# Designed miniproteins, single chains: the designs that were tried, part 92

Each design is a single chain, and the fold is of that chain. pLDDT is the mean over its residues in the fold that is shown.

## One batch from the design tools (miniprotein)

Design m3401
Fold by ESMFold2-Fast:
Structure m3401 (fold): chain A 72 residues (1-72)
Amino acid sequence: MKEVAEEIRKLAEEVKDKYPLVSQALEHAARLLEEGGDPQLALEDLRKMAETFSPEAAEIVRRAAELVEKAV
């Protein structure tokens, strides 16, 4: 999970200038995973966030969700 959290943080860094709210959501998810939080809760949070963003921003959040899903 720590490796997945690092990949999510990389994604957050890549999008922080264009989609700052998406970047913040991804950083929050990465922190939860690093602290040994429940990956299912992180996945649910990311899925919920994807529904609140524009289609372009939602695609980025869904990519982060796939990283969590693939690791469990």
Scores: mean pLDDT 79

Design m3402
Fold by ESMFold2-Fast:
Parts: C-alpha cells; structure tokens; sequence
Structure m3402 (fold): chain A 56 residues (1-56)
C-alpha cells in the first residue's frame, strides 16, 4: 500500500541520514514522501516524526 511504501521510504532515509551523521529534516522528508507515494503530507509527517524518534 502507499502507506507501507511511505514507511519503508522514511526508514531508509532516516537510516541513511544516521549513517551520514546528518540531522533529519522531518518536514522536508515528509514532503518528499508525500510527493512520491501520494500519502497526504500530514500523514507522511506523522510517520517520519514517529520513526525519527524511534531511531534517536
């Protein structure tokens, strides 16, 4: 589903940022995921925020 794809893309992006030592721009990543998957921005933002917090 689009939501599952959004979560997978968010996890990969957060993992890549963590490896590179760069901070995650939650809003920028959420906009990118929303554009790529069709998931609403607000939903994408909630996914990114949750996963970024879990990865901290």
Amino acid sequence: SARERAEELARRAIEAAKRAGTPVDIDALARQISRETGVPFGTARKIVRRLAKEAA
Scores: mean pLDDT 84

Design m3403
Fold by ESMFold2-Fast:
Structure m3403 (fold): chain A 58 residues (1-58)
Amino acid sequence: SHMAEMAAAGAALAALGGGEGARRVAEKISTPDSAQRAAEAARAGDGEAAYRYAEEGV
């Protein structure tokens, strides 16, 4: 979902401190499951976990 993708991208920006980080997370979010888990972590305020979920594609 677009909401989950944007939440994960925002969390990645916080974790990596740059737009490049957000782009990398967006590129990794190719499955609904990874996007959903990344969004959940982002809502909890855990940017590092959000990035990790998106990057691993879980």
Scores: mean pLDDT 59

Design m3404
Fold by ESMFold2-Fast:
Structure m3404 (fold): chain A 67 residues (1-67)
Amino acid sequence: SAKELYEKGMELIEEGKRILEEGRKILKEGEEQSDLNKILKGIGAILRGIGLIFEGELLKKKAEALA
């Protein structure tokens, strides 16, 4: 249903925001410690978080089009 699709979009956005925030913290720690592995891990988490937010926003738009 449109409601279920919208709710799934909201869940993906919330998860993406959480991962993005975690990635920012890891990246900052990696930069402060000059730890390349932490820097790469932080960047990877940031990109993954952005991807989930984008996917969630697309699902919300699809749900609105079906309503």
Scores: mean pLDDT 89

Design m3405
Fold by ESMFold2-Fast:
Structure m3405 (fold): chain A 78 residues (1-78)
Amino acid sequence: MSVREIAEEAIKHIEKLLEKMKKLSPEDQKALAEALLALEQEAQDLIRQIKSLDPEAGEKLEEAYKRLLAYAREVLAA
């Protein structure tokens, strides 16, 4: 698989995860949000590597991940 195909599949999984997360109880949403933030550094490092190989695919992946993290931060702020 190309880096672009891997990034496109990752974006689909991120979007599905966000949809599933919104259907969880508030307590479970908070627990998942905390887990996602604990993995932020590793995820950002992987996104940076993808951007170095395919900047367009990496930017799209980064935007999808930022949307997921924004929701996680909103859950933790509530």
Scores: mean pLDDT 83

Design m3406
Fold by ESMFold2-Fast:
Structure m3406 (fold): chain A 77 residues (1-77)
Amino acid sequence: SEGEKIVEEAVKAIKEGDEEALEKVIERLVEYAKEHGVEAAVEILKEIQRRAGEAGLDTRRVTKFMTRAVNALSKVS
């Protein structure tokens, strides 16, 4: 599914510290929220956080991504 692809791309981008890929993930998450609702996008964020934690990803990178994503979603009407 599109949601699963966003999760996979986000986890990979966080792991690699790929700022360009992280920005693209946030853009796709905002588009997903516009199409499926903000609540659906929030569920994707929860899954990203869960999988990043299970994979032992750097907590600073995860927190930075989550903050940027939440801020971007807060602007969706």
Scores: mean pLDDT 86

Design m3407
Fold by ESMFold2-Fast:
Structure m3407 (fold): chain A 72 residues (1-72)
Amino acid sequence: EDEKKAWEYLQKAIEALNRGDRETAREYAVKAGEYAKKSGNADLVWAAAQILEALGDTETAEKFRKAAEEIK
């Protein structure tokens, strides 16, 4: 369930980013990262961090990168 939610929010974040809706993309990327972290899927946590970095949210991206390293 958590991994499925991570994928759903990751897709929504990418869709929002493609529309230029940076605020919505950031919100969905954070949700994707949290569900990915709960699911133990380091690759999805890293994917969420990359979207946040692209959006300029370097602080949140770094938190998710550290979480992904702990899962690996």
Scores: mean pLDDT 83

Design m3409
Fold by ESMFold2-Fast:
Structure m3409 (fold): chain A 72 residues (1-72)
Amino acid sequence: SFSDFQQSVRDFMQNVPNMTDDQNSQGVRDLRDMAMDVIRQTPDQRADVYQMLSQVVRQVRQQNQQQRDRRR
């Protein structure tokens, strides 16, 4: 459901700072798959789902950049 997707996004975002690049990349793929299922079940929420995915992708890119900067 969309509520389950929202909760999964929140849980993922809270854990991103403690994840490796490989772990958060897999998390993004898992959330994308979940998002596609939600869009098929609730098309009216398609725009909200895409917006949340865009936010997740931006946050992951920022986190990965911070990790690279710390490693020089």
Scores: mean pLDDT 78

Design m3410
Fold by ESMFold2-Fast:
Structure m3410 (fold): chain A 72 residues (1-72)
Amino acid sequence: MVERHAAEARRAAEEAVARARAGDVEGARAALRRAGEHLARAAEAAASEEEARALEEELMPLVEEALRAVAA
């Protein structure tokens, strides 16, 4: 369960970056929202706080890139 949500969060974050770079700010924001939702579900399904933190560490660079792209 955790792995599936983490994979979906990663895909959505990558989509947000791609859409923002293409000038689709609205689509980028929608993808970023989906990434956040999947990340939250993955964290909720995590067996420990340490596991949840590891997921955040892995996905945070992609989320930050997407946020920078939509903030421009």
Scores: mean pLDDT 75

Design m3411
Fold by ESMFold2-Fast:
Structure m3411 (fold): chain A 62 residues (1-62)
Amino acid sequence: SVERAERAIEELREAIVAGDAERALRARRELFEEMSKLDKKTRDEMFDRYRRAIEEAQAERS
């Protein structure tokens, strides 16, 4: 679901900021699993949010 994909993006962002590689890997796998269940348009939108979340998390760590 969209809600589960959004939660996975949030968890991934938090894990990256915390430097928790195992948690980040788990959240990323959950995100891609949830995205595989979405239509292409919604999946593309979630992928854009994912990319922005990674950029923001990396900036917070820098």
Scores: mean pLDDT 81

Design m3412
Fold by ESMFold2-Fast:
Structure m3412 (fold): chain A 99 residues (1-99)
Amino acid sequence: AAAAEAAAREAAREAARRSAELLEEAARKVKEDPDAAGGYILEAGNEAARLFDEVPLLEEAREELRKKTGEALQAANENVEEAIKKVEEAARFMREVAE
């Protein structure tokens, strides 16, 4: 039904918007407390991924999100500035998906 398709697209956009907000918040927290960067990035990445558990139309975006947040998490142990950049890139990607 057309109504069900519209509802699914709106749910996908809402999940992407909320994912972007979680990642933007994580980037802010990492800037304020870089020693806890890995924890903030892991928590935000897991919560963002969970928002897509019941939204099959975002499977490709979910894979890319996991890749980007995984790269940010690896960077957090070696270069916090690079980790922040990668989290901000993941947030920007989610903003683009929400459009």
Scores: mean pLDDT 81

Design m3413
Fold by ESMFold2-Fast:
Structure m3413 (fold): chain A 57 residues (1-57)
Amino acid sequence: MPGAAVTVVRRVPEGEDPQETAKRLTEELEKQGIKVVETSVGYDPDGTRVVVTHAVE
């Protein structure tokens, strides 16, 4: 359903593993009743590591 899908992008803090950032983001979204479908690690255009999570409410 188009209105139920959300994409969340979170910057990875310096010194943190992107997988730890992804886990914390997933846990926070699940606690809010949002179901995580996919999580990936990437870089934004400035080369900063980011976690991209695709989720549905």
Scores: mean pLDDT 76

Design m3414
Fold by ESMFold2-Fast:
Structure m3414 (fold): chain A 66 residues (1-66)
Amino acid sequence: TREKRRRAAILYAASSILLAALDLGTESPERVIATLEEALKAAEEAGDEELAKELRERIEELKEKK
């Protein structure tokens, strides 16, 4: 459980960096979405419902603008 939560947190941190790069025009939305989807899977497996909800919201926002 803790290991899965740590993995989710690391993937979320990585996706936050990619989101910042996307805002600066240096990354594609597709790559950011893929990273967020991996983080969401890890959060769901860890049972971190709060993190999973936050990740779903960010993924939907990016998909609407894709």
Scores: mean pLDDT 72

Design m3415
Fold by ESMFold2-Fast:
Structure m3415 (fold): chain A 74 residues (1-74)
Amino acid sequence: SSLLQEELEKLRKAEEARRRAEEEARRLLEEGRERAREAFEESEEKGRRVLIEGEAEAGLALMRGSSLSLELLS
């Protein structure tokens, strides 16, 4: 039925949003780790701050994706 198709599309979009948020978070964490690695050759303190920033960015991306996924399911 068309109703089932609409529900499946809604679920697919929600799953896609969550997957993209997880991929974005993973990318941000890896970018943060790479920047931290480079910074550690210059300053251990600077490297630590870059890593923390990357973790914060990843967390925000996951929260945004979760919120979007939940809205798409509504």
Scores: mean pLDDT 85

Design m3416
Fold by ESMFold2-Fast:
Structure m3416 (fold): chain A 54 residues (1-54)
Amino acid sequence: AIAHYNRGNAYFSLGRYLEAAADYAEALRLDPNFAEARANLKAALEKLGIEVKD
């Protein structure tokens, strides 16, 4: 979970939002209660123009 979250943060900082979203999603699959990964996944998807409702 943490390793995927950290790599997702690195991708996000590089503007690689699709790869960031994939890593945040994997972090959530491994730990569904990972609130920071969920918040950052929403942010990455919004950067890609994808509306997130939840």
Scores: mean pLDDT 78

Design m3417
Fold by ESMFold2-Fast:
Structure m3417 (fold): chain A 100 residues (1-100)
Amino acid sequence: SAKEKAEKLREEGERLLMAGDFEGAIEKYEEAIKLEPDSAEAWANLGLAYLEAGDLERAREYAEKALKLNPDSAEAWAVLARVYLAQGDEEKAAAYFAKA
């Protein structure tokens, strides 16, 4: 199914992300989004990949997209928390980690 293919692509993206291949991870997450454009998990994963690559603006954008699709996305809240932490806003980071 499209869901199973998207899940496998997200797993491959996570493996690449852990290996430090941020470009490869982004490609896999973009493929997952093409199969399931309303997958909050795929958008949250894309946000995480951009966060690890140091692109805080895109990380925030994609995490907010994930939360618009699923406000209970622990992964998206964690990405936003880490964005605020990287920007020095420890209070917002702590509040957002509490939602993750």
Scores: mean pLDDT 88

Design m3418
Fold by ESMFold2-Fast:
Structure m3418 (fold): chain A 76 residues (1-76)
Amino acid sequence: SDEEIDELVDEAVKIYRTLSKEEAINKIVELFKEKYNLTDEEIKVVRFALEKIYDLPEEERRSALRGLLRVIRQRK
């Protein structure tokens, strides 16, 4: 549901704010892996996207995370 996506976005944004880049990406990958049962190949793609999202202005991170999660949900 969109409510699940919003909850994951809120959690990921908090992780980005509180941890170093590498630690944040690793934690968000594990969060998404548990929720959507990501394969190793999907984890590589998601990790790459999360690295790019980290480099965005903070105001754009929420929108980018929501877009990423919608793509992941559509493929499951």
Scores: mean pLDDT 84

Design m3419
Fold by ESMFold2-Fast:
Structure m3419 (fold): chain A 57 residues (1-57)
Amino acid sequence: LEEEARRKEQEAIDYGNKAVDLMDNGEEAKKYMDKAASLFREAQTLRAQLEAENAAS
C-alpha cells in the first residue's frame, strides 16, 4: 500500500511535467493534467488510509 501510494505520486509528477511540456497544445495538456490530478488524489487517499491503520492498529 505505501509503495503503491509512492508510485502514484511519482506518476502524478511525471504526468504533470508532460502537461507543462504540452502547454502549447492545450487539449493534450488538459488530458495529462487531469491524469496527474487523479493519480495524486488516489495517492493521498492511500496515505491517509495507511496512517489511520498505523494509528489504530
Scores: mean pLDDT 78

Design m3420
Fold by ESMFold2-Fast:
Structure m3420 (fold): chain A 75 residues (1-75)
Amino acid sequence: MSEEAMLEATRVAVEKAKPAGEALLAGAPLEEVAEGLVKALEEGAKVAEEKGDEEAAKKLRELKKEVEEEAKKLL
């Protein structure tokens, strides 16, 4: 079911994003934080694709692109 796939993808993305959030709070460079978030979103999108939830994968990939674009503007 797509809802279950989306929940699992979100869980993976959140777990992968925790180090980036901690780095941000510790004053790490924005580029490192953005890279961590991009990787987290990509891993979540892969999980969604494996579960057959193309819409969840697409949304996570779109968020990844927005994070990359914003990081590029700030760096």
Scores: mean pLDDT 72

Design m3421
Fold by ESMFold2-Fast:
Structure m3421 (fold): chain A 68 residues (1-68)
Amino acid sequence: SGLLRLIGEALRAIGDENLEASIRGGDTLTLVAHGDGVSILQQLYVQARQDPSLSASLDGNTLTLVAR
């Protein structure tokens, strides 16, 4: 699903030092970025927003993605 792709992209781009990731209910991914990871998280939000299989919301440094 799009969630597994995006978590892989986030881990590669931001790294585990600046990224916290959690999955709930198998369909909801929450990504929290720190420091330099915040700008990359904003770019991922723009990409996720273009994917019709995903619902995306960004609040500060927290990106929430829900698979439809």
Scores: mean pLDDT 77

Design m3422
Fold by ESMFold2-Fast:
Structure m3422 (fold): chain A 110 residues (1-110)
Amino acid sequence: SRDIARALGKLRVEALNEVGIPEELRGDVANLLMAALQALENGDFEMAREFLRDMIELVGGERALRLIRLVGEREVEFLRSLGLDEEADRVEELTRKALELLEEIVKEME
């Protein structure tokens, strides 16, 4: 668990850098992403929307969309490489839900 958590943390940091999130915002953006995914896992769509909105306000909708997609894809690949298919399926579903909500929020912020 600890080694997997550390590896997932590295993948998230790499994704933040690759998408071009400013260093000063990386901690806040990573925390908002994890909070949004946790809210979605708990079925709390209202809280998930609030965290995703805060992320869009910090980095913009395009960067937020790219970040969520990239993190999700890399975490799914990593988990499947370990034979953790059920966990990978869960991450893939949460990523899909997060992307759908993010697209709705971006349209509302026009």
Scores: mean pLDDT 87

Design m3424
Fold by ESMFold2-Fast:
Structure m3424 (fold): chain A 66 residues (1-66)
Amino acid sequence: GPKVVLVYAKTKEKAEKAGEKVKKEYGVDGYIALPGVTVEEARAIARKLRELYGWDVRLVNAEDVV
């Protein structure tokens, strides 16, 4: 399955900016911006994509993207 990063942040702008950087640096197939979700909701989405679709999913907090 595809290699994707789920990027969660308080705003769409922060999530998208971090996602573009992570996609470029790690060479993943894509990123999904998750603005305004809780960490628990983001983890649930990551688990669903891994278990139901077989995606290689990494979860990243936009605030941790330097």
Scores: mean pLDDT 81

Design m3425
Fold by ESMFold2-Fast:
Order: C-alpha cells, then structure tokens, then sequence
Structure m3425 (fold): chain A 63 residues (1-63)
C-alpha cells in the first residue's frame, strides 16, 4: 500500500510540545493526498503555537 510521508523544515517554538501534534497530524494524513497532508500538518503546527519554514508531503510505496 501507499502512505504519505511528511517532512517539516525550519520548525520554531517548543519542539517537545509539537512532537505529538505532528504525529497526530501525520496519522490524520493517512490515505490523503500530499497536498491535503501538508495542509493538515501546517494547521496542526499553528494550533500548537509554532511555525515552520516548509512543510512538504510525498507519497511513499510500502512493500
């Protein structure tokens, strides 16, 4: 099957506070398009009180 991999660059704020928010957002992105995954992760980071320079998503094919 395929999954969406999300990469965040330039994260600012409390890293530990954002870790779970990113994990939850990534889980919500399962089965979504890369564009939808980027939006979900970006909003989750903003809601957690942080920001990032770049949020990118890509499709990964798992064996």
Amino acid sequence: GTVVEVRVSGLRGDREAFELAVVKATNESIGKTPEQAEEIVRKALEEAGGSADRVEARVVDLP
Scores: mean pLDDT 66

Design m3426
Fold by ESMFold2-Fast:
Structure m3426 (fold): chain A 92 residues (1-92)
Amino acid sequence: AAPVPKVTQSPKSIEVEEGSTVTLTDTATGGPVVSYEWYKLKDGIRTLLQTSTTSNSLTLKNLKPEDSAIYYGKATDASGNVSYSNGTELKV
């Protein structure tokens, strides 16, 4: 098998009340991850939210209806291979 990490994101979907806090977590299997990037995809627009070399989690605080979107992670391994999570559909 190619040494590309498989990234599983939790939760797959979540609906929360306005003002809530949600933590999204990416779990990589099949190789060591050296960095994670987190993105918001809304109305075809991709926004980079966070880059980390130490954390596999994104915490979203004080959520508003406009924060309803697909959130996904990108993991990069030591060889420069990239893997994307299936994302989380967030509804506020």
Scores: mean pLDDT 80

Design m3427
Fold by ESMFold2-Fast:
Structure m3427 (fold): chain A 60 residues (1-60)
Amino acid sequence: SFRSVLTADSEEKAKEVAKELKERYPEAEVEVKGKDITITTNLPVPRAIGLVLWAIGELL
């Protein structure tokens, strides 16, 4: 299993990115608490890396 926490500039941005993550990676468990996005997944490493890099790009 893989777990990552990403912090957005705002709670609204965190919610938007989390919704898009759920659409692109429905296999991943995505939780939002304030500005923090917690991602838990058992995806293969290449796909998990792709998920994290995509999310970071959306937060920039």
Scores: mean pLDDT 77

Design m3428
Fold by ESMFold2-Fast:
Structure m3428 (fold): chain A 62 residues (1-62)
Amino acid sequence: AAEEAARRAAQIAALQEQKAVAEKTLDTNRANASPSVQPYIEKTKADVQARLDAQIAALQAA
């Protein structure tokens, strides 16, 4: 029980860290991108956020 909860907490923490790193990288890329490219980076950020948020929510609901 405690071991299972610890594993789930570790997975959630890892996904939250992955999300933070991805957001920072994409924000940096957007800041350095031309105006024509910025919308594609913003879409990529939204897609990555949605995917990771869904994974985090699934683990939290378990």
Scores: mean pLDDT 85

Design m3429
Fold by ESMFold2-Fast:
Formats: sequence, structure tokens, C-alpha cells
Structure m3429 (fold): chain A 85 residues (1-85)
Amino acid sequence: MTEKLRKTLEEEEKELAEDTSLSEEEKEIARRLIEAARLAAEGRFEEARELAERLVKELEEQGKTELAEGARKVVEAALEAAKAG
């Protein structure tokens, strides 16, 4: 399962790089989410959660509540997928 998750994350990262509709800031947020998902896929759940919580907190402090909520959902889904196998 870890290998399949890693390949999926690589594909998502490639699609993100090719997406011209996203701002540079949105791409940076997505890259950090992909990094957290990658850590979870490697079994580094604590590091993945800490990185995700930091990102969400930073977005909330900046008043970007919708982005923070989206980031939280993506990370929760990634952690559940990695744990499920």
C-alpha cells in the first residue's frame, strides 16, 4: 500500500505543477500537504500530523479559514488511507 500511495502522491504533485489555474501560494500549500501525506505513507504519522497541524495553524492565523479547513480534510484523508494499508 505504501508504494501505491507514493505513486499517487507523485502523480498529484506532477498534476499540481502542470495546473495553471492555481496561484503560487495555493501550489505551495498543496506541496506541503503532499509532503505530509508522503510522511504518513512512510509510517511517520506523528511527523505528518505535526506538519499538517502547523500548516493549518499558519493558515488560520492568516485568516485563511477555508484553506485551513481544506488542508485539514486532505491530511485526515491521507492519514486514514496510509493507516488502512
Scores: mean pLDDT 71

Design m3430
Fold by ESMFold2-Fast:
Structure m3430 (fold): chain A 56 residues (1-56)
Amino acid sequence: MLSEEAEKLVQEAIRAFVAGDDERTLELFEKVKEIEGELSDFDKILYEQAKERLAA
């Protein structure tokens, strides 16, 4: 289970992703990685999708 801080960041990242704010999504998941060391498999999918959209 993630820390309360990491859980809040994940929720914000998911909201940013749904809103199409890919830059914000990457920033928030980067903070999650700093706290937890790595993203869950589901969060990695969202991270890679946002990264791909920004690279285009």
Scores: mean pLDDT 80

Design m3431
Fold by ESMFold2-Fast:
Structure m3431 (fold): chain A 85 residues (1-85)
Amino acid sequence: GRELLLRAIALALRAIGLIFEAEELLKTAEGEQKEYAEKAIEYAQEALRLARRALREEDPARVQRLLAQAEEYLDKAEEYLKKAK
């Protein structure tokens, strides 16, 4: 219940933070670094979408699956963000 809600909020905030960091890198990134920063934004945006879906879902099992998927996309976003640096 409440714990899953707080987790969804935490994942959404983490996704927003990654988007801002990747957008900052895009201001000076060129070539391959730019492509990695763009992919980081794409994966972080998908994670944010999944976290927002979890906030509207009433079935705890579906919430847990959405949060797990959001974490997988956040991990990919962080991997690409590191490659963009």
Scores: mean pLDDT 88

Design m3432
Fold by ESMFold2-Fast:
Structure m3432 (fold): chain A 60 residues (1-60)
Amino acid sequence: HMEEAERHKAEGDRAEARGDLPTAAVHYSRAALHYQEAGDWEKADEFARRAATLQERYRA
């Protein structure tokens, strides 16, 4: 799960860098789930909040 979490985090970072906020939010949400499954609750909370923030931004 940690490797999957890191992959989704990297994909989210790339999507955010290019301004693709919906794609970034999806990848950060998936990263949060995989961090939670790996037992990294701190990172799970961090990326869940980041996904929610991006979701609010692109909804206007």
Scores: mean pLDDT 80

Design m3433
Fold by ESMFold2-Fast:
Structure m3433 (fold): chain A 70 residues (1-70)
Amino acid sequence: WKEYLEKAVEAGEAGDKEKAEEYMNKAIELAKPSTETAQAASQAFAEGANEGDYGKGAKAGVEALLKGLA
């Protein structure tokens, strides 16, 4: 599932919103985090995406997911 986190950040930094969202969601699905961790990761991604910075959103989502799984 970590491979999808790397792909999500790469896609987000490239400005590919659709791919960044797909890879982030796939990472969440495969990691099978708690509901709270999944929501935190999705919200962090959405906040960055709403600012128009999909790279920032992907990085924030990755950090939230990894922190919840640690």
Scores: mean pLDDT 79

Design m3434
Fold by ESMFold2-Fast:
Structure m3434 (fold): chain A 65 residues (1-65)
Amino acid sequence: SDVSRAVGGFLRGVAAEIEGLIRIEKKDGTIYVYKLRRSPEAEAAAEEIVEAAKIMGYEAEVYDL
């Protein structure tokens, strides 16, 4: 289901944040994803969070740090 996909994406995103690949913040209905590394793994994690956020009705923005 879309909800299961969104939950899975957020859980993988939390794992990526723990690994130091990305940072995730939420403000006023927007999910902000900061890529802490310039790597394919950080890019993939950011893309998964963006997809999950959109499934759940949030706007999403991605930034390099």
Scores: mean pLDDT 80

Design m3435
Fold by ESMFold2-Fast:
Structure m3435 (fold): chain A 101 residues (1-101)
Amino acid sequence: MKKNEEILKKILEALKKNGLSLDEEAKELLEKILLDPENKELGERFIKLLDVDGDGKLSDEELEQFVNLLKTYDTDGDGVISLEEFLEFIKDIDEELAKEI
């Protein structure tokens, strides 16, 4: 899980750099997706959604694109992505992943 822990840290840092955060429940869901050893396939699937060029690496540019997209789901403009907003985001980008979580 060391690789997925590093990816989680990079995502959270990219969000913070852009004035966004996840609420506690949305953060717990992201941690579950990336770090659950019982469901490695969820983490791999989520990472593939962010890895737009398929090079197996998350670049700073890909993370910034992810953050900019997620920012459009901040419907109240408070800079905090709620669990509800995060679930809508996942459902819109990967409906099957949303069913697994």
Scores: mean pLDDT 76

Design m3436
Fold by ESMFold2-Fast:
Structure m3436 (fold): chain A 58 residues (1-58)
Amino acid sequence: MIAIALKDIPKLNSDSLSIKKGDVVEILEDLGGGFIKAKNLKTGEEGIIPKSFLKVVE
């Protein structure tokens, strides 16, 4: 499932995902509590990010 980043989020810790507004992100797993595991397709990094920072498009 594909989503678009709505905001810039820096790398805060080793488990978090860094994104830039407009980055294409693949949602890998819903972790509950409003968080997901996702992969930034631009950087290849995987990490945890709040669902509210993403717009699902696929």
Scores: mean pLDDT 81

Design m3437
Fold by ESMFold2-Fast:
Structure m3437 (fold): chain A 90 residues (1-90)
Amino acid sequence: SAEEEELIRRGEELDKKPELSEADRREARRAQVKLSLHRQHGVPLSRITDEQADELAATREALAAAVPELGAAEARARLDAAIEAVVARL
């Protein structure tokens, strides 16, 4: 789709930058989450808001940082539950 092509194009532009700003990193995380939900869970890109993608990206990063405390299995289970909760609402 045109939306998928645009997300891929923007991701490629960000990959070519020698230094990423915080806004660039947020855009890259957002695009990665949207493409993951679209490709792995069949969610239409038009139904995924920037806010939902940013929230899930933040959850993913927080759980990755919490692996030393939670353990990898628990962190993964919580991430999978967060993904399923977003998919169920779409």
Scores: mean pLDDT 81

Design m3438
Fold by ESMFold2-Fast:
Structure m3438 (fold): chain A 83 residues (1-83)
Amino acid sequence: ALARMVRLLLEAAVASTLAKRAGLVEEATEWLRRTLVEEGLASEEEAEAMSFDELVERAMEAARALEPAAEAELRELGAKLRA
């Protein structure tokens, strides 16, 4: 859960950086659309209808849904590191 949450957060951050800092809005949108379909977070039909901001929000919602499981994994890791 932690690894998937971090990956989704990184995918959203990379797409946002490409769009907002590098000016690659179209390329970032196409990449994120494809990525969400591959991750099973949107159908091809849904992804085609979504705006860039909606695609980013879908990735962030998926990451938030993983937070309780990721927090449990972090507590287990913390216990091992404090040994």
Scores: mean pLDDT 78

